Designed miniproteins, single chains, continued (3). Designs and how they scored, part 89

Each design is a single chain, and the fold is of that chain. pLDDT is the mean over its residues in the fold that is shown.

## One batch from the design tools (miniprotein)

Design m11081
Fold by ESMFold2-Fast:
Structure m11081 (fold): chain A 84 residues (1-84)
Amino acid sequence: DEKEKLLKQLDESVKLQIDGILALDAGLHEEYAKLVGEYLKGRTEEIEKKIEELAKESESKASAETKEQVAALEKLYAEEKAKM
């Protein structure tokens, strides 16, 4: 379905934005941007795993305030997606 394809693209976009916010707060935004750039040039499982690892590190290093903001954004997105 075209709708399912668009929803998947939206999910990927929202995840990248959230991970980017956490990486920026953690001081890892340069590494994150580099990995995302590599992923866009050639999608591989290796690069995907590195992005996941950096996202986890960013989350662990991010402030409690930023984590609360991200959690609120994820909740709002989930609620809006459920209405679609």
Scores: mean pLDDT 76

Design m11082
Fold by ESMFold2-Fast:
Structure m11082 (fold): chain A 80 residues (1-80)
Amino acid sequence: GELEEAEKAILEAARAAVESGLTPEALQAVADAAAEAAKKLGKENAEEAVQKALEELAEEGVATEDLQQLSLAALEGLGK
């Protein structure tokens, strides 16, 4: 569904950001993916997609510090 597509897009951007060493450009891509999810699905559904993507990354062993940076980028994209 649309929520699952949004989760996949955010997850893909976040994995790319981890691989890049959390560059500003890659973190901006995470923010952009979260913003697009919010525009398409609304803020609450976008927040759920972000949460699920971060849970998946945590299960994959992404470090807590990296998860924190990804979370901040995604929240910035959601525009409070």
Scores: mean pLDDT 85

Design m11083
Fold by ESMFold2-Fast:
Structure m11083 (fold): chain A 74 residues (1-74)
Amino acid sequence: SREENIKLIDELIEEIAKEFGLDEDAVNALRIHAIETLADASKEEIEAEFERIRKTMALAPDSRAAARELAAAA
């Protein structure tokens, strides 16, 4: 359901925020983008997209800037 997908999105955002030390603004931007693009997606699509985001941020010289750019690319 959409509610279950939003819960999964929130859990995955919390993991990324912990891993990369994201501030509240970056977390909020990423959450809004993820809900808009993935709330009606399959669980597999949500997990795959967050793995892509995690890898992109890990390779970026500025992970906070990368999170904002990913959120803006919708």
Scores: mean pLDDT 77

Design m11084
Fold by ESMFold2-Fast:
Structure m11084 (fold): chain A 66 residues (1-66)
Amino acid sequence: KKYEELVKKLREKAKKIIEEYFSENPDDLEGILKKVKEEMIKFLQEYAKENPEYAEDAKRLLEEIK
């Protein structure tokens, strides 16, 4: 249940980043993907620090993104 909640939050964040950066740089797909990856990594690291109970779930997702 906690892992599913974290995945949902990541999906929502990724969608928002894609929408924002795609509207600004529609031809820079590589830049958009790199930015999404960087922001998701940052989010997971911060989330794990603030929510220690999700630290293992966040670490697993970080490894999947890398």
Scores: mean pLDDT 74

Design m11085
Fold by ESMFold2-Fast:
Structure m11085 (fold): chain A 62 residues (1-62)
Amino acid sequence: MEDEKVEQLVKLVEELIKLGYSKEEIRAFADRALAHLRAQGVSDEAVEEARKKIDEIIEKAE
């Protein structure tokens, strides 16, 4: 369940990059989404892993 939500967030970040959103906009979106997942009971470890994956994707996009 946690892994599925994290995977969906990562895919959404990839779509935002394809649509031309800035790194700052994508990071702001990801921060809010990760905070929401944490509030829903996703583990701190899963949230940090997702953040690292998102940062890597954003870095590779530009």
Scores: mean pLDDT 77

Design m11086
Fold by ESMFold2-Fast:
Structure m11086 (fold): chain A 70 residues (1-70)
Amino acid sequence: VEEEKEQWLKSLEYHADILNLSEEQREELKKLVEEWTKKVEEAIKAGKSIEEITELEQEMAEKVKKIFEK
C-alpha cells in the first residue's frame, strides 16, 4: 500500500540523515527501494501471501544494511 511505502521511505531518509550517508549511498538506497517497491506491487497483484511479501521486505532490509556498511 502507498501509505506503508511512504513510511518506509521517510524512515530511510531519517536514518540516512542520522548516519550522514553520502549522496551516492542515498541514491543507491532510493534505487533499491524503487526496485523492491515494484516487486512488492507485482506480488500483491499476483495474490501472493503476506508471508511471501514479508520475505521480500526482509531481502530488501538486508540489501539496505549492506549499503549502510559501505
Scores: mean pLDDT 72

Design m11087
Fold by ESMFold2-Fast:
Structure m11087 (fold): chain A 71 residues (1-71)
Amino acid sequence: GKEEAFEIAERFFEGVKKALEYIDKYYPDLPWRVQLRAAFAVGARQADAPRPLSDEEIKKLVDEEVKRLLA
């Protein structure tokens, strides 16, 4: 079946959404391309995770990815 692929995709988009909500609050002036790249990185990590990422894990992943992208 394709059920597991759709479940992984759904987890990816949930990660992206939470990352973008965090970025909107804490990095409001960040260029949209950097916002999307950071959000997609969190989405990919959420897709590989067996459980929803915590707000603290999302914060850490976004902060590290933003730091990497702006270096």
Scores: mean pLDDT 84

Design m11088
Fold by ESMFold2-Fast:
Structure m11088 (fold): chain A 81 residues (1-81)
Amino acid sequence: MPSSEVVEDKDLPKETAEALADKSNPKKAHQAGVRDTGAKMRGLGAVEDVRLGLMSEEEAREILEKSGLGESFRKKLLEKI
């Protein structure tokens, strides 16, 4: 339940509000990069497991689809299976 009538930018801690408001903010880019890196590592692991015989191609495809990776990157990984 909202307990304040101030604008959202004033409700956030100074550092967080400034980070979210700044279009060139490296923290916002970094957080997006960390999430993308985690998904890429999961996808690469699935491809490697298929190559080692620890995982089926179908299972690896499901992992890649659920990972939230961009279509172009998923396609490149699927071509390696």
Scores: mean pLDDT 62

Design m11089
Fold by ESMFold2-Fast:
Formats: C-alpha cells, structure tokens, sequence
Structure m11089 (fold): chain A 88 residues (1-88)
C-alpha cells in the first residue's frame, strides 16, 4: 500500500541519512572537503524526506505518500553517484 511504502521510505531514508553522515565524516578525514559537504547535504535531504514520509503516512495523505517515494528515489540516485565518485 502507499502507506506501507511511505513507512518503508521513512525508515530507509533515516538509515541512508546515517550512512551519508558516516561517509561525510570519512571524506572530511581524508581531506575531501567538497565530497564531505556533498554527502552532508544528501544526509540532510534524506532526513527531510523521512520526516515528510512519516507525516504523510500518519495523516493518510496519499498524494504526499507518492511524492515522498519519488523524491526519495531521486535523492538515492544522487547519493549512489556521489558514493561511486568518492570510490574512484
């Protein structure tokens, strides 16, 4: 259901925010300041979408649930690209 999808988005986004924060710290420690900032920005965006997903599924906002799923996918694709670039 859209509600279950939104709940899964909230949980996945929180998990990915934590992972992005960890990677940002590692990038900073390696002297990659720009990479660290990019990862920290992605972490903040994951935190934001997690909160929006929670609000949407708790209120039964079907349109909001669909929007947060699309937004999560977009941010996840950007995070994957950032991760690949840091490992190259």
Amino acid sequence: SARDDARNVAEAAESLATEMEKLAKQAYEKGDIDGAKRLQELAERFREVAERARTAYESGDTEGMLQVRAEFRRIAEEAERAYRELKA
Scores: mean pLDDT 85

Design m11090
Fold by ESMFold2-Fast:
Structure m11090 (fold): chain A 68 residues (1-68)
Amino acid sequence: SAEDILAEVKARIEANPNLSPEEKASAHALLDALAADMRARGASLEQQREALDNFVAWLEREAEERLR
């Protein structure tokens, strides 16, 4: 379900030791907004998963780059 996808990607953000609590909270809010927007547009579950996964992957790369 869309809720399961959202919960999964939020758990990935929570498990990331390179993100502050404030960054995690902001990322969760952005994921909620993105998921809501996609659902309002009638996006498929596949499109929702891809968009949410891409957002999390981008954030993970940005956090890793910050450590260099």
Scores: mean pLDDT 83

Design m11091
Fold by ESMFold2-Fast:
Structure m11091 (fold): chain A 61 residues (1-61)
Amino acid sequence: MMYSRDQVMAVMDRAGVSAAQRARVRRLLGDARFMSRRQVVQVMRDAGVSRDQIRRVMTLM
């Protein structure tokens, strides 16, 4: 499965990921428009998003 940047950002907002963490994810993604499930999970971990929040985001996708 491939996810768009806009989809990932919108779902993180709905899941309650903080504005600071979302900004860090956006920075880590750079110019990437699409990403795999593993890339989404890894970027959220690198941004300091909790395991529970990552699980919630991935459930909403």
Scores: mean pLDDT 82

Design m11092
Fold by ESMFold2-Fast:
Structure m11092 (fold): chain A 89 residues (1-89)
Amino acid sequence: GEELVEEVRRLGKEIVEAVKDYVEGKLSAEEFVKKIREARKRLAELYERAPEEVRPEIEKILEETEKEIGEEVSKMTPEQLAAVQQAAL
């Protein structure tokens, strides 16, 4: 229920912070890719286990997270974008 939604929000925030840290040079490409892959895997697991009644709220959180990621990605160099593509695989 609510606890699962809060965990999704926490993971979304962790993903956004990892993207920001990578852009700022606080994370290596390897560390960034690892963090993003693990967080996305956990988000997928939580979504699959979520009751149907909370899925719309989770989808909204994921949409908001994706928008924030897109804003940070728009600031990236081509080399940083390569790491983002690797993290999405």
Scores: mean pLDDT 80

Design m11093
Fold by ESMFold2-Fast:
Structure m11093 (fold): chain A 63 residues (1-63)
Amino acid sequence: SAELEEKLEKAEKAFEEYKDNITVLRALLHELQLLLPELEGELKERAEKLIDKIKATIAELEK
């Protein structure tokens, strides 16, 4: 749906803007994990890839 796509696009933009902010990244990760069960096809793949990127970035920031 357009609403789910918009939420995912906002999350993708937030990740790019706040790559060094672990608090924002953790909040974003939780939001995406809640959103994931409602996504299908391409949107689900995009969300899963974004979740993986956020997890990797958090791990880097944690040393």
Scores: mean pLDDT 85

Design m11094
Fold by ESMFold2-Fast:
Structure m11094 (fold): chain A 87 residues (1-87)
Amino acid sequence: ELEELLERLRELLENKAPEKEIFEAILRLLLAAGVITEEEAEKLRAAFEEATKWSEEELRAELERLGAGATSRFSARLAVAVARALA
């Protein structure tokens, strides 16, 4: 199960799949590994969906407030989603 989920994530990354699909694969992997609960996963999904509506300027401002760095827009949205859902 965990190995199959990891393989799926690798396939999505290799094929440059949409950020939402990569994010969902990450959540499934974290759930299978016991790192997060279903409740936390739902909060992360809601926070990520909100972050996808944000401009790059809004993402930059929020990352600055969180003291976080990101190398991509996906990483920025993920960081904001985690901070808001698991705060």
Scores: mean pLDDT 72

Design m11095
Fold by ESMFold2-Fast:
Structure m11095 (fold): chain A 112 residues (1-112)
Amino acid sequence: EKEEKLREVFLEFLKALENEDYEKAAELAEELSELVVETKKGEILLINLLDFLEQKSAFSDFKIKNKELRDELIEIVEKALKEIDKTTDIEEQNKIASKTFKEISELLKKYA
């Protein structure tokens, strides 16, 4: 149930980024910050986000039109994944992921 909600919110987040709806994307990032703690899926979600941002996912010809925003999001996610790699504690990993989605939300508000 919560994992299905996580997937739905994540897909809406990606669509909001594609549509340059940064206000909605920021709200969805806040929701993701809570859902990653509840589901313990923070690391895999950040990996999927990085693949999307780097256009490594085969899912549609999606491009973030704002290159500066895309580069900043990549830097935030890569830094978070490196921090996650330093710990084996699943609670701490998901706390890092939660903080990362909050940082993404604040960044997106600046572009809205």
Scores: mean pLDDT 83

Design m11096
Fold by ESMFold2-Fast:
Structure m11096 (fold): chain A 65 residues (1-65)
Amino acid sequence: SRLEEAARRIREALESTLGPAAEVRTEGDKITVTVDPKYEKEATRAYSAVSILAVAEGLEVEIIE
């Protein structure tokens, strides 16, 4: 599904930036991203990447620290 594809792409993008400090899950029709608060600077870039990908796929993304 598009949700699973988007989650995979977001996970790949975040893994290259934050490594295991970011966890990506699908929840119904939503994508949830959990980010380690130790990575504030990288988190800002991750938020931007996640937002761009979510908008492109027409999906809602929730970010939890």
Scores: mean pLDDT 66

Design m11097
Fold by ESMFold2-Fast:
Structure m11097 (fold): chain A 60 residues (1-60)
Amino acid sequence: MTEEQIEEAIEEIRKAKLNVEEIKKIAEKYGVSVSTLMRAYLEREVEEGIRLIEEGVAKV
């Protein structure tokens, strides 16, 4: 799965508001397992959370 496909899939998951049925459809659309897709999503969410914390510290 390419980096561009991962970004597109994550955006679709965000638009679906973490609806399980929509996530299954997204996984099928990109030809990956739900487990693979959710792992990529969670890794991105953790990375963004760390960035937000670092930005908050930098502004203080």
Scores: mean pLDDT 73

Design m11098
Fold by ESMFold2-Fast:
Structure m11098 (fold): chain A 77 residues (1-77)
Amino acid sequence: MVELTPEEKAALEAAVAELKRMAEEANRTKSLEKIEEAAKFLAEQVRKQAKKAGINVDEKIEEELKKVKELLEEKRK
């Protein structure tokens, strides 16, 4: 049971916030594919950095990516 440090949590939250911002911009950009690709790229970067730091955030990242995907699906309608 390892908790994220304040710095690690802040970095993860910032990345998640950026993913959500990209989903919200889907309505403006008309480029849902590019937003989805960028979101996946950011998630992989966060996952890689967390893995190097010895923390496992894979499940949390997957949950946030699922939320972003749901927002993008809403914006398509």
Scores: mean pLDDT 66

Design m11099
Fold by ESMFold2-Fast:
Structure m11099 (fold): chain A 109 residues (1-109)
Amino acid sequence: MRERREEARRAAEERLITELGVSPEEARKLAEWILEVLEEAGVPAEEWVEAALAAVDSIAALVEGAENIPEDATETQREIAKAIKEGVENKDLFGGVLKALEIEQKANA
């Protein structure tokens, strides 16, 4: 497990820096959070690298979508986009993603 966790963390950090241009410090925070979520969800260790990369791709898609919000977007979609944009602007993408997740959970309860 330990070797797989370290491999997944490094893969996620590298992909976050490459796709989103976040600082190494922010990439580490996001990667560590992603791995904690995967561990809590009971994802098998052999799937952690693939799951972590998929999570980074989902975050990248959210950031891209936040910049291209359609006119017919729901209130929830606009609030999620705002949280992501504020996170990017404040160099706190981790905080932006957490806030977006809270908004989505409240809307989909």
Scores: mean pLDDT 77

Design m11100
Fold by ESMFold2-Fast:
Structure m11100 (fold): chain A 96 residues (1-96)
Amino acid sequence: MEYEKKILEALQNGDIDKAIELAKEMLKEGVKPTVETLVAFVQVLLTEPSNKEKVKEILLELLKVSEEETIEEAIEELKKREFPTDILEELIEELK
């Protein structure tokens, strides 16, 4: 399934609930998140204060199943786009 494309499209349209639902479906199917999916949800977490709790919850679930390499690449991509990585690093610490 094209989960990345559908999630990114939903987030671009401001449909946070649909993006979260698609991410949960992806996890249920055993599909691991991509770098772009992680980056997109972190960007939403930083820019959409009204949805912070929901986005934080799905990000924690996505990070829990992510490969270490994918997480590292997402952090580097966020730095490249001049977004703060402190929130992502804090979420990773919460998973320990």
Scores: mean pLDDT 79

Design m11101
Fold by ESMFold2-Fast:
Structure m11101 (fold): chain A 75 residues (1-75)
Amino acid sequence: GPMSPEKLISEELFKNLIRLGVPVADAVKIKAQLVNGTTLVLSGTVSSEASKQLAEKAAWEIPGVETVINLITVG
């Protein structure tokens, strides 16, 4: 069947994370949820503050995202 909007956003986020230099081990732990069609909520636990900050940048690069809520933790 066709990919859901959530899956398309998750795939675009993953591509952006890798392009920006987030390690694969961190990138696979990051989850994205679209709320109200324009708000992207990020969650998960990553190994570094740099991965958390790059994930927020990666989310803002997705077309149609107007707000990013970064709930990623560093552990």
Scores: mean pLDDT 85

Design m11102
Fold by ESMFold2-Fast:
Structure m11102 (fold): chain A 86 residues (1-86)
Amino acid sequence: VLQLNAAERAQLIALVKQLLTLPAVQERPTLTNDLRQLLTALEAGVPAEDLPPPLQALLFILADALRRGLSLPETVYRLTGVLVPD
């Protein structure tokens, strides 16, 4: 089970907000909708285990990216399978 401390939750909220501003994310309606749902759940303090499976998968990818210190383009590539320019 993915466990998040308060600092990681705050960092994930910031990351999701930044991802939602990117055209490469906005061009993908399903991903945009899932990220918005994840943002709402993270801000509401919903436990990771109570999230629907698609949101749990997104949370895992994003938490792993944060823990590895991946750049925004690398994180977008992991989510979409498409490389985006800076």
Scores: mean pLDDT 77

Design m11103
Fold by ESMFold2-Fast:
Structure m11103 (fold): chain A 86 residues (1-86)
Amino acid sequence: MEAVRQWAEEGYRQAESLLESVEAGNDVAAKQALGEGLDAIMEGTGLSGDQAGEVLAAIMRAIAEGKDREQAIEAGTEKARSLLEA
């Protein structure tokens, strides 16, 4: 549970940073946030880069929909679980 929480929290943080960087037009910060988010998800879950991208996208979508941090983290963990069970 703690490991799942740690990567999901980092994924949320990087997703938020990525959205903020895109809004600001900061391509360097956006690329860094994307890379760090993908790495955290891959290391925490064992998913591929493409699958980690789907998890990060689920977190970003939840944030964009106005969901709170816990709901966004839940969206990411549910997506990761779905990919691991496939």
Scores: mean pLDDT 81

Design m11104
Fold by ESMFold2-Fast:
Structure m11104 (fold): chain A 100 residues (1-100)
Amino acid sequence: SAELREEQELAARVLKRIEELEEKVARGELTLAELEERAAALRAQIAASPETNVDLGVEAAALQVVLTKLKAKEADEPELKDAAAKIPPILEEARELAEK
């Protein structure tokens, strides 16, 4: 029950952050290059911090989803297209966990 509640909370936070990032991209407030810079900075921060940080994990997951979707639109790379195709079922599972 405690673990399920924590998982539901994390899923909800990731979904909300994805929505916020996609909204900013749609408004032209964030570019692919800026998202890549944020992802690189976050990876460096995580690598420098051996302890698990939940907030960094949420941001990393949200950035990964948004970047994968954006790159899939521009690229002819099978791996990116395959990863993007898996996002909708992952988000639906996360939504179900957040609601239950």
Scores: mean pLDDT 72

Design m11105
Fold by ESMFold2-Fast:
Structure m11105 (fold): chain A 57 residues (1-57)
Amino acid sequence: AAVKLSIAQANKITALVIANPAKKISVAQLVAATGLSAATATAILNSLAAAGGVTAV
C-alpha cells in the first residue's frame, strides 16, 4: 500500500537503509528510527522490499 511520509521521516528511512549494508530491515528497526506505527512501518517495509531496495526480516 502507498504511504505518505514527511520529508524528515523519509530521510530517517533513507539513513536506515544506507546504514544497513546487507539491506535487511525489520519492522521494529523502522519503528525505532521513524516513530511510525508498526502498521505504517510494515507497509513502508513491504513497499521498499517490492521495489528491491531492502529485504524484510
Scores: mean pLDDT 71

Design m11106
Fold by ESMFold2-Fast:
Structure m11106 (fold): chain A 89 residues (1-89)
Amino acid sequence: MKIEEYEVTFEATVGGSGQIHLKATFADGPLEDRERTYGPADPSKEAIEKAVRDFAKELGMEVELEIEEKDTPSRKIYVVHAKLRKKVE
């Protein structure tokens, strides 16, 4: 059994209607950078975590994550450092 592990950084921004916009940047490998929009949702740290976990679930991967809040004058930005793991043959 082989386990593939990918490091990914998500930048999550909250739109005016409570939509969560995720931009995923992969550190290496054949996985391409991706963007997803989730919601509308209550713009909480828990909602950001759920969006990242849903992203991992769509890829069939397990996720470990750490969330960092960044304050900007116009909106909150959340930076999520994550590791995605996939069980492969």
Scores: mean pLDDT 70

Design m11107
Fold by ESMFold2-Fast:
Structure m11107 (fold): chain A 96 residues (1-96)
Amino acid sequence: MEELRREVEEEAKRVLSAEELREFREAAREGIEAGLNAEEVAERYGLAPLRVEVGVALVALEAGEAELEELEGKTLGEVAEELRARLRERRAEELA
């Protein structure tokens, strides 16, 4: 558990480019279209779980190139937290 937590923490500090965000989004899109869950996408595409989470969130939010450019330069952890917040806000609006 400690080693896994350290790997997640180190990966969360990685600064992302718009190209990397696009790759995460497209891998998640292909996986979803193939009927794969997040764990299966991670295994098939060799992506860390946090990257798959970001990709799935980008697909769910229908994020285009402009949104990817806005997220560029942020860390993977910051992007994941921002997308989690956007998904929660969207769900709250649907339930209100």
Scores: mean pLDDT 77

Design m11108
Fold by ESMFold2-Fast:
Structure m11108 (fold): chain A 78 residues (1-78)
Amino acid sequence: GLATFRAVDSSGATTLVEVPLPARVGDRAVALTAVETDRGRIEAGTEGVVVSGNDRFLVVEFTTADGRRVYLLAQRVA
């Protein structure tokens, strides 16, 4: 199944991400909402990857629209 996580960067910018369960390193994560980070914008529908965590807490890596990498700390909400 799919789970929804609330993901936040170090500046407090937040988005919702969708991840398959059980969550594994290398799994696809999808941003459900757009977010403006201090490293650039992540559009809704952007694909990222799970780089660590479990089914409750994840670290997700995204690439911004300008090509920068952003790491978001994500907590399961649904």
Scores: mean pLDDT 82

Design m11109
Fold by ESMFold2-Fast:
Structure m11109 (fold): chain A 110 residues (1-110)
Amino acid sequence: SVEEEMEKVIESEEEILELLKKAKTEEDVKKILERIEEHIDQLERLAALYEENGDLSLAEELRGIADQEKKLRDLLQKALEEKDWKRLEELLEQAIEDEEQMIEYLKKLL
């Protein structure tokens, strides 16, 4: 069901949040990037399911979340390539706050 797919999306967000909170090394950030890529694909699939069911508004919101995840991915990749650990720490802190808010939002849709 769409509800089951939404639960999987929430679980993926919670996994990413835990990885963000524990990140201390470049290897940790690379693992986060891999999980974000998988999560973007999952969000796009869920958006397509809502669109097929006629819920265009939720589909657009989920694609908006996917776009936010893509922006985070790109910023983290850039900071990692530049070896800017201070920038990485700032991005990780902001990502934790954003992910916590997103999880609360998605849980309200269940």
Scores: mean pLDDT 86

Design m11110
Fold by ESMFold2-Fast:
Structure m11110 (fold): chain A 76 residues (1-76)
Amino acid sequence: SLADRVLAAAERLVAEGREENVLDPSAPVDRPLEELVVLYSHLPEEQRAAVREAVLALIEPRRPAIARRLDELLGQ
């Protein structure tokens, strides 16, 4: 499902995500982060809150700075 693809992108973001893209808002978005945001934007509205919660729960314990930035981006 599309939600499964978002969760797979979250695992890639944990493995490959760049800290400098989190610390500098003017830096270009890294590919795993951009792909996650794009896939999330295509989710049905009724699935977004649950998928956002699952994604943040997956990322926050391993990459808290990336989770914070992603939460800001998904909250737009």
Scores: mean pLDDT 74

Design m11111
Fold by ESMFold2-Fast:
Structure m11111 (fold): chain A 94 residues (1-94)
Amino acid sequence: MSMESIRKALEARLDPETAERELARIEALREERAALLAQYEAAPSPEVRERLFDLEVEFARLMTEVLGVMTPEELERLIAAAREELARLRAAEA
């Protein structure tokens, strides 16, 4: 999705002021994700991986809420399963 497509989708679902605020949040999250991904690629660590996971979860929740790609209930089930798998991987690495 381009930022222009996201803006149009937000404006269709939300009032203009709320749409601009949410678009700014999405843009900030995308920039933070890019920075964390670059940090992880340069120096992989469990701590950076956990931060990337938390950021992806926040981004997915926000995108689901504003675009309606899936229900919040479906998203929370996927997040719970992913968190369980990540915890299992962390235990195996200890």
Scores: mean pLDDT 74

Design m11112
Fold by ESMFold2-Fast:
Structure m11112 (fold): chain A 85 residues (1-85)
Amino acid sequence: DLNEKIKELHELYKKGASVKEIIEKAEKYGPEMYPVASALLSKELPSTEEEIERSIEIAKKLFEEGKSSLEVLEEVSKERLLEAL
């Protein structure tokens, strides 16, 4: 259940989990969770369906380029923050 995975990452963030812990949890759940991890690292910015879809597309492209999960999350976080401004 995607909603339960989102809730778990959100609760982990609220407990003061490190960036590393959030990344490791997102990696375990798969690439669809990187937009959620990005939102949490960007201080829980609200996500529209379009923003989530765009973040997933960026993550897929970066993985195809051979980027690590950390590099993917950094780029997704940057794009999400810019769109929220």
Scores: mean pLDDT 63

Design m11113
Fold by ESMFold2-Fast:
Structure m11113 (fold): chain A 91 residues (1-91)
Amino acid sequence: AAAPTVSDLKVEQLSPTKVKVSWTVSGENLIKTVVYYQEEGKEPKFVGYTTASSGSVVIDVEPGKTYTFWVKAIGEGGETYSEPKTLTVKP
């Protein structure tokens, strides 16, 4: 089987301290989708995972910091990373 495909990765600032990350995964035999983020100059952090083909999560952030967000879709055919989305958080 082919690896899953990640589409529609969206990163949206909700407030000075909160960012919403949304995604859609296509493909058969999806096992899970794992969510990651990274503050500029720091190590990547694991947020969580879901077995659903689409989802969203709200991540706590600091105003004025720059973060990169991505998801990893894991299926029976392999794994695929989304293109990363970078956001500088507005106060």
Scores: mean pLDDT 84

Design m11114
Fold by ESMFold2-Fast:
Structure m11114 (fold): chain A 77 residues (1-77)
Amino acid sequence: MVTLENTPLLEAARLYLEALGAPEEFIERAVAELRRIAEAQGVDLSATVSATLPKLPDWREGLDLFFASLGLPPLRA
């Protein structure tokens, strides 16, 4: 299986949302919004999740918090 921690941020976000059963339209919008915010903040979109997210006890919780900080609906798994 692909390790999300070692995947680029946008691809990791897509894989995470797909794993949670999110609809394709939501995934596309979430990834587009994440890209917009990351580009505005000067975040390297080619960097892995472990390099882009703050050090957290659970990287999945970190992704949920990150998406919530972007005004996206919370993800539940």
Scores: mean pLDDT 60

Design m11115
Fold by ESMFold2-Fast:
Structure m11115 (fold): chain A 89 residues (1-89)
Amino acid sequence: MPPDLQQLLQELDELIEQMRREVDAEDPSLERLEELRRQMDEIIATIESGLSRSAVPEELRQKILRHLEQVREEARRLEAELREKLAAK
């Protein structure tokens, strides 16, 4: 059974919000951020595997892949922001 792509995409959005919350925290944890990023990478891999195994309309597949790239870019920016914040202490 292919994964519920909508649910997985929602979980990615929730992880990005958790990462943003961690960066904005008064006592931010790089370890916590790295754990959230790992969970995000696992969900992305699940979505990519599901797309490779399933007949999905081309338009929908391209939209999902674009969303995954946006999520990766946002996570990269949040990690860089936290590392700079910690280096300033």
Scores: mean pLDDT 80

